# Designed miniproteins, single chains, continued (2): the designs that were tried, part 90

Each design is a single chain, and the fold is of that chain. pLDDT is the mean over its residues in the fold that is shown.

## One batch from the design tools (miniprotein)

Design m7323
Fold by ESMFold2-Fast:
Parts: sequence; structure tokens; C-alpha cells
Structure m7323 (fold): chain A 85 residues (1-85)
Amino acid sequence: KKEELVKKAKEYLDKAREAWLKGDEKKAEEYLKKALEYLRKAAEDNPFALSLVKAAEEALKKGDLKTAMLLAGAALTVLENELKS
């Protein structure tokens, strides 16, 4: 369950980064919102990862898409490392 949520978060975050690199900020934001939905569910039992997800959500709310993607990536890394432990 958690592994599948982390996998989906990675897929959408990768799509968000690709859209950003192509200059499609609207698509990048749409994919990032999807990634954050999966990250939030995966992070529910990990307070550190959840704090990074909340920070990413706040950055996105402020229109700081670069910071939001960076923080979402950090949350994803924490969750991936937890699953490998």
C-alpha cells in the first residue's frame, strides 16, 4: 500500500519536473498537486516526511513551484529510504 503510494508520487513528480523543463507551468502544477496527494497519504505515519509535504503544499500555495518541487522531492526521498530500511 505505502510502496504503491510512493511509486505513484514518484511518477507524478517526474511528470511535473518534465512539464516544468518544457515550460508548461500549468501542467507542472497539475502533476505536482497529484504527487503531493500521494506523498501526503504515504507520509501519514512519518512526521518528518509529512512536515516536508506540508512545506511543499505551502510553497505551491504561494506560487513557488520550484521550492514546492524541491520539498516534494525531499519528502519522496525520505519515504523511499524508509521503505528500503
Scores: mean pLDDT 87

Design m7324
Fold by ESMFold2-Fast:
Structure m7324 (fold): chain A 69 residues (1-69)
Amino acid sequence: MERARELLRKAAEAFSKGDYVSGSLLLQQAIDAGATPEQILEVAEEAEKEGKTFASKVLRLAARALQKS
């Protein structure tokens, strides 16, 4: 799961820089690599603490979409 976390952190960084295309691609790659909703929420919380508000919101939406039920 370390690979998925690394991709999630890169996605958050891209979103924080306004690179939404790269951010979306990295997020998709993280999910394909087995990123769990819990891991996405952890990275979203880290992004929020770093002031990356938009990145945090995008990651929270992705985690919710990935969750079943």
Scores: mean pLDDT 82

Design m7325
Fold by ESMFold2-Fast:
Structure m7325 (fold): chain A 83 residues (1-83)
Amino acid sequence: SEKNKLINRLIALELRKIGLELDLEKLKKELAELEKKLKEEKDEEEKKKLEEKIKELKEKIEKLEKEIEEIEKEIEELKKKLE
């Protein structure tokens, strides 16, 4: 059944979205901790290392947010097909 295939795809995407949202929360928490460390850091060499880690983490967050947005769009289209 085509309807059952769409339902199974929807369930798989909803589960994937939940996993990615949990990963996003973890990364945002790590970012907040690194930004706090950067504010308190006095060593210029360690500041540069923290700034580099913050930049990499922000890039990971942005990619993950984009992936979540694409999954949300696919979920919405699948829900529309199931109406």
Scores: mean pLDDT 89

Design m7326
Fold by ESMFold2-Fast:
Structure m7326 (fold): chain A 56 residues (1-56)
Amino acid sequence: VKELKEKAKELGEKAAELNAQAAAASDEQQDQLKTQANDLLEQKKKLEQQAKEAEK
């Protein structure tokens, strides 16, 4: 459970870093970085849901 929450936190931090890079990047690179950040955020949501299910 704690491991799932820690992994979710790491994914959130990586997504934030990619979004920061996207803000400084060209439009084409910005779209790629935002897509990668969104994928990490979706993985984070899945891990958060798994943690909640485990805590029932």
Scores: mean pLDDT 78

Design m7327
Fold by ESMFold2-Fast:
Structure m7327 (fold): chain A 63 residues (1-63)
Amino acid sequence: ATLADLEFELDASTPSPRTPEGAALADRVGAELARAAEALAAGDDAAALEHLRAAGFTPVPAA
């Protein structure tokens, strides 16, 4: 399946951006999302999925 065939959920245990841990995670998430977007533009769905997972998104199969 392509990346568009999957749903994604952000991990609910992700710290709030207002904490130092949350701010560091937000920076990491932003960097991983940028890399995922670049991978998608290059047609590399597998690399995009790995970057989305690193950003805290879990692929969810459509019901």
Scores: mean pLDDT 66

Design m7328
Fold by ESMFold2-Fast:
Structure m7328 (fold): chain A 76 residues (1-76)
Amino acid sequence: SLPEPSPEARRLRAEAEEHLKKGLEYFKNGDYDKAIEEFERAIKLAQEAARLGDYEGDVLSALASMMLALVKKIKE
């Protein structure tokens, strides 16, 4: 069984999830610059959560990175 992540790691992951959610909302509205900003924040927070033992942060970081790449490609 995997151990429970620390409260700090869980907080960082929750913050990453909120930024990913905001980024998706901006993306749906065509606000690509704000979507990029939110996805970049989500990636950093998710990576920090994973570093502190919340391994779902690795999945969240990968998802946010894919969305960031997609938005940048559409904007170009």
Scores: mean pLDDT 87

Design m7329
Fold by ESMFold2-Fast:
Structure m7329 (fold): chain A 56 residues (1-56)
Amino acid sequence: GSPELTPLEREILEAAVKEGMTVEEIAKRFGLSPEEVRELLRRAIEKYGSLVEALK
């Protein structure tokens, strides 16, 4: 996909990192499987690292 975070990837990353939600809690919140949440978090973290470096 795009090098930018999708709205879903951003919300899932924020729920995990800022709110401390578990994969299972995020899955329930967004109507996803835990496996889908894990994959989206992995992609979001990779993209976030690139964005953080660009902001310095």
Scores: mean pLDDT 75

Design m7330
Fold by ESMFold2-Fast:
Structure m7330 (fold): chain A 98 residues (1-98)
Amino acid sequence: EKEKLLEEGNKLEVEGQKALEAGDYEAAIKYYEEAYEKYKKAGDKEGQANALTNLAEAYLKLGDYEGAVKAAEEALALDPRNERARKLLAEAKAKLAA
């Protein structure tokens, strides 16, 4: 059960990354949200933090800076040392302050 959820989450993150690289930010958001739910059911906090960090990047690229802040803050709640999530949070906050 857990191993299957992790495999499904990993596949969804790969699809999310492909969508992000193609400029389909709305599809990337959907894939990363689905990956987050798989990792959450599996109890994998590292997977959850990674999926939320990827979600923050997708929101930032879409121009949804409030969504990016929320996703990055949730990622940091799970993994306070996530440098990528901290950088994305700072960038999203800077965009909101501009």
Scores: mean pLDDT 90

Design m7331
Fold by ESMFold2-Fast:
Structure m7331 (fold): chain A 60 residues (1-60)
Amino acid sequence: MATLEAEFSDPLRLIAAALRLIGEFPKAKVTIKGNTLTVSGDLSEEEVKAVQEILDSVSG
């Protein structure tokens, strides 16, 4: 089970990232708490890398 987290300074970017991740990784659990977006699930190593790249590109 993999768990990936990113903190967002902009709530709209956080929501946009969450919607994208839900759409592209429907088997992943996406959770929002305050300014933090958490993606968890039984993700492959390749899926973990893809999710991390998305989080890194949109967090700010």
Scores: mean pLDDT 79

Design m7332
Fold by ESMFold2-Fast:
Structure m7332 (fold): chain A 58 residues (1-58)
Amino acid sequence: MAIKAEAEISVYLMAAIVRGDEETARKLAELGEKAEENKDDEEKVKKILEEAKELYEK
């Protein structure tokens, strides 16, 4: 499941880069790193993914 969350965050990051949203891209990159660090903790990964999705949807 951790790999799937990291993949979704990467997709959001690429979309932010393509549209030129540097601030959102930076925040998404940081969340991706946190998801990798906490890959064994499903609850933390889920919260990180929710935060990344919220940043992408704003």
Scores: mean pLDDT 76

Design m7333
Fold by ESMFold2-Fast:
Structure m7333 (fold): chain A 55 residues (1-55)
Amino acid sequence: TDSEKQKLLDEIREIMKKLGVPQEVIDIIIEQLSTLSVEQLQEILNELKELLKKK
């Protein structure tokens, strides 16, 4: 897949791990997210980063 898209998916995976999401659930979510555009993935990553800051 597109290298930019893969980078965003990897970043999202890392943030979800930090939020305490189980690995099995992360794998399912990442598979679903892999159908989205780079723009949509960037938006999701930004939202997850804000959630991480709120703890």
Scores: mean pLDDT 80

Design m7334
Fold by ESMFold2-Fast:
Structure m7334 (fold): chain A 61 residues (1-61)
Amino acid sequence: STVERAAAVVATGLEQGDIDPAGLAATALARGMSQAQADAIAAGDRAAIRAYVGHLLAATA
């Protein structure tokens, strides 16, 4: 799915250092994610990243 592919790209970017985890977490908080979700995203939790990406894509559909 589009969500799974986008989440995989984000996860890979975090692992490769192409995406700043603190910046990604701050953006998630600004967009209404909980502190626990933002912390999980910063830690590279793939389920949390997928949930955030899914939330963003659903908001544009």
Scores: mean pLDDT 79

Design m7335
Fold by ESMFold2-Fast:
Structure m7335 (fold): chain A 60 residues (1-60)
Amino acid sequence: NAKEQAEKHLQAADEAEANGDLVTARRHYAEAVRSYLKAGDWEGAEAAVQRLADLENQAG
């Protein structure tokens, strides 16, 4: 359940990033991190954190 929500947020973030909507992409990546942590999926959370960090580096 929580893992499915994390994957949905990750997909939404990727789509938003592709559309240039960095605000929406950041929000969804952050929600994916939270959902992976709730699922106990540390590997998924770490990957989502890395995606968020990469996005922030592109914006800054």
Scores: mean pLDDT 80

Design m7336
Fold by ESMFold2-Fast:
Structure m7336 (fold): chain A 60 residues (1-60)
Amino acid sequence: MEDSIKVVAYILRGVGYELEGDYDQAIEDYKKALEIARKLGDNDTVSFLEKKIKELEEKK
């Protein structure tokens, strides 16, 4: 399977957890997506995920 599909899957799961208020699980999924995005050199997705993770960590 393409690594890009895994990034999207982790982001969608993270969004789901964020909507439920489960910020710990959302951060975990976003961090998994971030590691894959870094390997792919997807700088836009990396920047998005780094900002999102920081924002959610500040809400804890």
Scores: mean pLDDT 82

Design m7337
Fold by ESMFold2-Fast:
Structure m7337 (fold): chain A 76 residues (1-76)
Amino acid sequence: SARDEAVRLYVEGVRAAGEGDWETARRHFEEAVRTDPEGPIAPEALRAIATAYRRLGDEEAARRYEELAEQLERRQ
C-alpha cells in the first residue's frame, strides 16, 4: 500500500541520516511524502525533510517544511 511504501521510504531516510548522508536522507523523506502526502507518516517525514535541509545549510527550505508539517498536523 502507499502507506506501507511511505513508511519504508521514511525508514530508508532515517538510515541515510544516521550515516550522515543528508542529501540521500532528504530524497527518501521527500519520496515518502510524495507517496502518501496525507498519511500518518507524512508529518514526521516533513519534519525530517526540514532537519535534512538544515543540516545541508538551507534554512529557508527547513522553515517551509516545518510550516507544512504544522499545517498538516492541525488538519489531522
Scores: mean pLDDT 89

Design m7338
Fold by ESMFold2-Fast:
Parts: sequence; structure tokens; C-alpha cells
Structure m7338 (fold): chain A 60 residues (1-60)
Amino acid sequence: MKSIEELIEEIKELLKDNPELREYALTMADDIIEKLKNDEKAAIEALEKLKEQLKKLLEE
């Protein structure tokens, strides 16, 4: 299972060509981490879901 830091890096890499979406996604990721700081599993799962949603959005 990937760490929170690795998931953030993957999101940044995934969205390097879409700066507006990247800004939004990083804001959402930060909010997830802040809200779920006491539940690392939930934070990781939420970040994985965010990453999957972003992939689908980019693929169209």
C-alpha cells in the first residue's frame, strides 16, 4: 500500500499537464489529509479514490 506522500507525488505527476485541475486536486488532497489526520487508512483510501476520479476525467 502506498504512503500518503507517494500518492500526492503520483497526483502531481498525473496532472502536470493540467495546472488548473492540479491546483484543485492538491487542494482536495490537502483537505482530505487534514480531515482524516487521525485515520491514515481512510486518508489513503480517499486519496486513491481521488486519483482514480482524476484519471477518468483526464481520459474522458
Scores: mean pLDDT 79

Design m7339
Fold by ESMFold2-Fast:
Structure m7339 (fold): chain A 62 residues (1-62)
Amino acid sequence: MSPEERRRAEELALETARRVAEAGGSPEQMFQAAYDTALRAGLSPEEAREVARRAVEEVLRE
């Protein structure tokens, strides 16, 4: 995967987590949605988990 493709996946996961938070979703729901988004974008399960974790942490910091 290219660095650009990975950045795109990270941005999509973060946006997904934000949307779940805006809809009143729990941190667990934010994580699951971001994880699924990262997997759909082509990340491995390990990479998707890390990206989803960081996305949730960033949204909760806001």
Scores: mean pLDDT 83

Design m7340
Fold by ESMFold2-Fast:
Structure m7340 (fold): chain A 84 residues (1-84)
Amino acid sequence: DVEEKAEKAVKLIEEGKGNEALEILVELYKKYPNDPSAFKKVIEYLKKVYNAKEILLDQAAALRENGNYEKAEVLEKLAKLLEE
């Protein structure tokens, strides 16, 4: 399940559907925030997305404007984890 969803997100990224991919990755992170295997795969896949940090922060800002603060926080945390 986790592997299948992570792989699907990567394919969406390759197709230029970054927003759809980020939705899947956010759900994986939210469901398994402290699972090293699932969480690490999410981060590894996000590192393959060009401008992933900027995309995540832009989407987080949009989510905040729509009152989806919890999802915005998840995207912001993912963006921070892309920093070394």
Scores: mean pLDDT 70

Design m7341
Fold by ESMFold2-Fast:
Structure m7341 (fold): chain A 79 residues (1-79)
Amino acid sequence: AEELVRRADELARKAGEKLREGKYEEAIRLLEEAIRLLDEAIEEARRRGDEELAEQLERARENLRGLLEQVKKELEKKK
């Protein structure tokens, strides 16, 4: 679980860099991958009975999902 969280965090940081560069499509792909890894980490945490970690990861996932939706809306406006 911890390794998946570290990878998700790294992808989220890279997505932030792409957003600062105006590279929305690349940022979307990085955010989607980070969310996928967090989903896996949440399932692992729950399987181990670590509800506290699972709840923390769910909040992180919702934050990234919200950012992803904002970025997709910005890209849609530029079509």
Scores: mean pLDDT 82

Design m7342
Fold by ESMFold2-Fast:
Structure m7342 (fold): chain A 99 residues (1-99)
Amino acid sequence: MDAELQADIDAAMEQIALGVSRTTMDNLVKKGVISREQGEELLRLHAQIVRALREGNLDEAIRLAEEARRLAREAGDEVTAKTYDDLIERLRKKKAELE
């Protein structure tokens, strides 16, 4: 198993956590940048991705990350959306190495 690939996945997840933290989402909702529903859904998807990765379910983690990327772009958070692009690419590489 590639330790560098795992470290890159972990780094991408840490960057996503900075963008989709409870505090960040609450502030964006209060400012009217995103809806409460959008903020809660992004937080829910992030939690589900963390769980899928913990369980080793790469297919589910990729699917959830693709949905989170779509919602981040709809919310205008292109920085978080690009970090999800990086995460998805790395998860696909990890899946290929396990097949």
Scores: mean pLDDT 77

Design m7344
Fold by ESMFold2-Fast:
Structure m7344 (fold): chain A 93 residues (1-93)
Amino acid sequence: MELKLGPIPKEKVSKEQLKLDVDSIYNFAKSLGLPVEGAKLIARYLVELVKQGRIEKEDALEIIDSYIQKFENEGYTEAVEILKKAKEEIEKL
């Protein structure tokens, strides 16, 4: 260890902002009739932010669980499976 002279580390995302971002993706994708693509975008967004240390792992897991339930209640089985895989990936980080 180790002095890195790369770009300034990306800002951390608050739990409140995270909820707004994910809800925006969800609502936009549903408005286009693309709930599965919405689930893919949510999964990618949450996994990437956890990998970058920009959000707390626990906050990402709480949000992904809420959207798993939301998609499941709406009958979007493929979207639920995408989010469950993302949850497993985050839990292993």
Scores: mean pLDDT 80

Design m7345
Fold by ESMFold2-Fast:
Order: sequence, then C-alpha cells, then structure tokens
Structure m7345 (fold): chain A 80 residues (1-80)
Amino acid sequence: SEDLDIAITQLKAARKWLEEGKLTIEQVIDLVRRLAEIFAPGHPEAAEVFREAYERLQNAKSREEAIKVLKDAIEKLESL
C-alpha cells in the first residue's frame, strides 16, 4: 500500500539519520509512536510492528540498539 511504502521510507530515512548522528532516539520514538497510531485503524499488522518497535526503542540504551530496532521493524514491514 502507498501509506505503508511511505512509512517504510520514513523509517529508512530515520535509520540513516540516526546512524549519521542527525536524529535523536527520542525523535525516532516519537515518529514510531505516531506511525503506530496512524496505522491502528486500517492496518493492524503494521500497527503492531510499530508498537513493538516503540517499546523496544523506549528500552534502547544506545544508538546501536535503536538502529537495530529500526532494521528489524523495516524488515518486518517489507514482508507485509
């Protein structure tokens, strides 16, 4: 779907900017939270991936952990 493709593109950009130190973990958490809310009514499978990523990001203690969360989420979303 177009909305899912846009969301995947946003997560790929967020991962790149997080790797480059141009984005904070808190900004990524906010992005993923908003995506979970947007997808909840129309795409529960995608919303669940975003909710899982949100929980994992809140517990991430480093940029490396946050990057791994985004990688895992992108892979799961691309399989939907």
Scores: mean pLDDT 87

Design m7346
Fold by ESMFold2-Fast:
Structure m7346 (fold): chain A 80 residues (1-80)
Amino acid sequence: MDDIVVEAIERVLKSLGATDEQVEKAREAARQLLKEDPNATLGEIVRAALEANGIKVSDMELAALELSVATIIAVDRSKA
């Protein structure tokens, strides 16, 4: 479960042109948050991944990124 969220965040960031270093920092931040708070919302996980790279986003931008991550997770979960 946690890995699918981290992989979805990686895919979204790579599609936006993030470097391998930025993706790794985002992955580490997401995994750390999930270890400390297994009940963290998808929005909190996405925000933590972005903040690890010094990226500040508006609430609307965060909502759009959260929707993109949620869509990737839903597609992966729909596969048998």
Scores: mean pLDDT 77

Design m7347
Fold by ESMFold2-Fast:
Structure m7347 (fold): chain A 84 residues (1-84)
Amino acid sequence: PFADQTDLTQLDLSNSDIEKIETGMFAGLTSLTYLDLSNNKIREIETGAFAGLTSLQALDLGNNKIERIETGAFDGLTNLRVLV
């Protein structure tokens, strides 16, 4: 649902009942610098889940239930500085 929001720089998806981060879910958010996924129910992060987030500097995954992170889930996060 976010693929066409190429100008977005911050996205707060905290407390959104998200259970899984799927491949390409954030595709097209090339200007995004901050993504808040905290306080969800995330159990699985798929390969390429954050693909295309080349400007992302901070990712908050705090207070989730993460059980599985697939190989390559964080591929493409070339500017990431903070992971919580």
Scores: mean pLDDT 84

Design m7348
Fold by ESMFold2-Fast:
Structure m7348 (fold): chain A 83 residues (1-83)
Amino acid sequence: GIDPSLYERLKEVEEALKKAEEALEKAPVKKKEAEELLERAKKVYEELKKAVEGEKNLGAEGILKLYEEGLELAKKVLELVEA
């Protein structure tokens, strides 16, 4: 079965992306840089999802890197929306 900790990490990135997307959608000024970072974060999430679900053999180190990148990109979107 899927490692429960990897599934938890996938859910954390999903929640962070949803928060970033909702914040950007409701933002009074939509910064192109924030839109581009959100798009990159969505691509990272898709790769992480494929790896966690066993569709892509990435290993634990690769999965961790995608997890960290996805969270960091989502945080940057929120920072740009707040600025």
Scores: mean pLDDT 80

Design m7349
Fold by ESMFold2-Fast:
Structure m7349 (fold): chain A 55 residues (1-55)
Amino acid sequence: MSVHDLVEKFSEAVVNKDLETAKEYYEQFMKQTDPDSPLAKTMERMLKKMEEEGK
């Protein structure tokens, strides 16, 4: 699975409010990319917002 595919799947999970699926794709993304990248930081912030808002 490409980095691009992981980002797309993560975005779908965020739109669907599926926190568990979003976390799984974020973890896969972090294993394949630089964790200090602007994109990684953006995804981390989106996950934190989802956790704060709940379902």
Scores: mean pLDDT 77

Design m7350
Fold by ESMFold2-Fast:
Structure m7350 (fold): chain A 73 residues (1-73)
Amino acid sequence: MYAARVVFPRPLTDEEIEEIKKIAEKYGVKATVNPNRRVVSIESDDEEKVRKAAEEIAKKFGGTASPVIEIKL
């Protein structure tokens, strides 16, 4: 499994979270918004899909995407 984080300088609105979920669905990745609404975790078995989703979300909403990491189960 692969994961990336997108970190935001301010809390995300409900509308921004809904748009992030739509982007995640488009790429077929799982997106989880942290309770503080400043971090989105993106997960998939496809490294390229995680990278593309994280980059699009970061660019669109003014966040910073982490490098993609491999999680060995």
Scores: mean pLDDT 85

Design m7351
Fold by ESMFold2-Fast:
Structure m7351 (fold): chain A 68 residues (1-68)
Amino acid sequence: MSGLEAGEAKILELYLAGRISAEQASAAGKAVEYFYETGDEEKALKELLEAGLSEEQAREILEAVRRG
């Protein structure tokens, strides 16, 4: 499984659990794609937080991308 797929799977898990909105899931998907393509974790984290995700949620998503 690619890091991108792992990050997207984590976003879907949070969305299906009702922990983030559809708009937050869409924004998170863009941030994950950016991180996967560039490796710029600081900007990806900032984009996730600006989308309204918690620091814990943002970290879980970025860790999934790193481990995939």
Scores: mean pLDDT 85

Design m7352
Fold by ESMFold2-Fast:
Structure m7352 (fold): chain A 101 residues (1-101)
Amino acid sequence: HMSEEARRGLRLLTRGMQAYADGDYEKAKELFEEAVREFERDPEHRILAAGAYYLLAKVYEKMGNKEEADKAFDRAIEVAEASKTPEGQATAELLRAEREG
């Protein structure tokens, strides 16, 4: 069952992805930051925060803010590793490969 927080987070991600596609990176950043907060309120679905941090890192890359992009990317890896699930481990490995490759 999806929590109310997870449902709100997914709606925020959808809106953020639309803003990103439209080239509105400041709006995409705000929406992805809100999505992170919603997912982090739900410990059972915290792995969704890893995806939100990854998207936030991509927005920072588009904005030319490498330091913030690196921080968001590192947070995505941390959250994925902390899930202790096969999906979380696979996600963390893919994220590390992208960061180093």
Scores: mean pLDDT 82

Design m7353
Fold by ESMFold2-Fast:
Structure m7353 (fold): chain A 56 residues (1-56)
Amino acid sequence: MTFEEYLDKAEEALKAGDYEKAKEYLKKAEAQIPDFDALPEELRKRYEEIKKKLEE
């Protein structure tokens, strides 16, 4: 699975109220990143949005 696919799954889990599942998918997304700076800005923003929602 790609980084984007894991972000999609994390967002779906957040909408369902499944924070544990969302955290698991976010961790899997992080494991797929060889270089954060090489990612498209849109994907980096989505990652930060999900991370922020999970922190609060």
Scores: mean pLDDT 77

Design m7354
Fold by ESMFold2-Fast:
Structure m7354 (fold): chain A 80 residues (1-80)
Amino acid sequence: MPIDEKAVLEALGRMYAWLGDKAREQGNLEEAAELYEKAARLFEEAGNLEKAAEALRKAAEAYEALGNLERAAELRARAA
């Protein structure tokens, strides 16, 4: 049986979300935002729209903390 690609994408999404949380805790907000955006894309591909929206909101929060309000607004719109 080939690997379940959806399950692999969701597992990778969770990994990148965790890495994003760690980057945020370390104060690496730009890296955290990028990791959360990557997690969101993986969750979208896996069909887990709720986790994708959560990751997009976390990315938006990181961009808001960086002062990039335009990018934060774009990500919040995608999460809605």
Scores: mean pLDDT 85

Design m7355
Fold by ESMFold2-Fast:
Formats: C-alpha cells, structure tokens, sequence
Structure m7355 (fold): chain A 69 residues (1-69)
C-alpha cells in the first residue's frame, strides 16, 4: 500500500541518518521528499522508481560502510 511504501522509505532514511555519511543522507532525503510528492499526486510509476532509487543509494552507502571496516 502507499502507506507501507512511505513507512519503509521513512525507516530507510532514519537508519541512514544514524549510520551513513551526510552526503548520502541528503540524497536519500531528496528521494524521500520526491516519493511523498509522487504518492500525493497518485503517480505510482514515479513512486516505484523513487523507492527503487532509494534502495540503490542505501545499498551503495552500506557497501561503502562495510568496505571501511
């Protein structure tokens, strides 16, 4: 549901704020704001694209974090 997509995105952003670099966090915040607007507009294709992009950015941030350990 739209609510679940937004909740999942919010959780990703919250985790990123605690664990990732500020530049990556800013990018995820921008994607989250875009996702909110797409959902409000009923643009499901755009919402899915933005949610997928958030997952990619989060995944890249996690990989960088693991490589530094």
Amino acid sequence: TPEQILENAEKMLEWAKKNLDPETVKKIEELYEGLKKAIEAGDWDKANELAQEMRKVLGEGIKKLLEKK
Scores: mean pLDDT 81

Design m7356
Fold by ESMFold2-Fast:
Structure m7356 (fold): chain A 92 residues (1-92)
Amino acid sequence: MAQENIKIYEELIKEDPDDAMHWILLGHEYAKLKDYEKAIEAYKKAIELAKGKDPELEAAAYELLGEVYEKMGDYEKAEEYKKKAEELRKEA
C-alpha cells in the first residue's frame, strides 16, 4: 500500500508541484518505509511551499520532520524542528 500511495503522490506532484499537502503525504509514506532521507526531503519541500501561505501546514510539516529525526536518534534536530512548529502555532 505505501509503495502504491508513493506512485499516486509522485504523479499528483508532477501535475501540481506546488501542493504542499501532497509533499507531506509523500513524506509520510517514505517514513512508513523507514526511508527517512526521502521523508526529510519531502517534508522540507512542503515547508518551503507552505511558508508564508499556510502557517498550520508549515507547522505540521516541521512537527513531522522532528518526528523523523527522533526516529533516527537525532534528538537535538527533533527538538529544534518541534520548537519551530510550536512557534508558528503561536502566531494568531
Scores: mean pLDDT 83

Design m7357
Fold by ESMFold2-Fast:
Order: C-alpha cells, then sequence, then structure tokens
Structure m7357 (fold): chain A 84 residues (1-84)
C-alpha cells in the first residue's frame, strides 16, 4: 500500500512537469496539432492516476490527479482552438 502510494506521488510529480512543459510549448507557438495529441494523452494518464488514487482511498492524491486532468484538458482545448 505505502510503496504504491509513493509511486503514485512520483508519477503525479512527473505528470505535473509534463503539463508545465506543454503549457510553455503552447505559449511559445509550437505545433498545435502535436501539442493537442500530447495534451489528450496527459489528460488520459491523469484520469487513470485519479482512479488508482480513489481505489487506494487517497482523496488528496485523487484531487491532485483530477486537477492535472482538468489542466491537460484545458490545454487540449487551447491547442484545438489554435488549429481553427
Amino acid sequence: MEALREQLRLGLAALEEAVAALRRDLAAGRDPALLLAQAESLAGVARALARLARELGDTALAERAERLAAEAEALARQARAALA
């Protein structure tokens, strides 16, 4: 239980860095089609981690993962708007 919860924290930290990098790349005007695919992938990973956190009964980790999913989804919408 504790080892799995620690791995989940490490995964969420890595995901936070990936979301921050994606936000910087969008601000820099990089390829929005590639960034859309990356944002959708990160949102999927965040939702999977949120489900795992809920199964472990860890509300704080579930909230953290849900916030990351929401941020990745917002970046996906921003990238999609740039393609229009």
Scores: mean pLDDT 87

Design m7358
Fold by ESMFold2-Fast:
Structure m7358 (fold): chain A 82 residues (1-82)
Amino acid sequence: EKEKLKIDTEVYLAFIDIIRVLDPTPEVIELADKARELVNKLIKEGKYEEALEFAQRVVDLLTKRDFEGARKLIEEVEKKLK
């Protein structure tokens, strides 16, 4: 269901933006911005399921303030997209 995956991914992008506004520390801003760029790259490549899973995991890690986990996840996805 392509349209549902697109909508769900956009919802999680909105959650990332909300986290950035509610917790505007430099580390949260950096991680949120990088995650958003990678999600958008996955969307551009038509990888909506991967984009949704990544966005969900980023939201969970940032909400828990697991910055090390978020950074590692972002680095892994970034390397995969090279």
Scores: mean pLDDT 84

Design m7359
Fold by ESMFold2-Fast:
Structure m7359 (fold): chain A 99 residues (1-99)
Amino acid sequence: MSRELLAKDPDNYSALEDLGYELYLEGKYEEAVEYFEKAIELDPNNYIAWINLAKAYLELGETEKAIEYAEKAKELAEEAGNLVGATAAETVKKEAEKK
């Protein structure tokens, strides 16, 4: 699915996000980070990719990076008027702050 899209269009940020999240669910957090970073390079305003990047860093024990990227995701989601995205980013930040 997502890998097929990447093979045909490696600049498709949506396919990069999907593959990154699939890797995240498999516990391949370092690989997931690489794909979320690529998605952000193509669309730096993509708050979903920033949320997922923060989650991956949280799983890697990089709590300071998780907080930083969750704050960035929240700012972008708020600018987009997306309350669900802003709440999701705030939740990741609060989880990182508890560690």
Scores: mean pLDDT 79

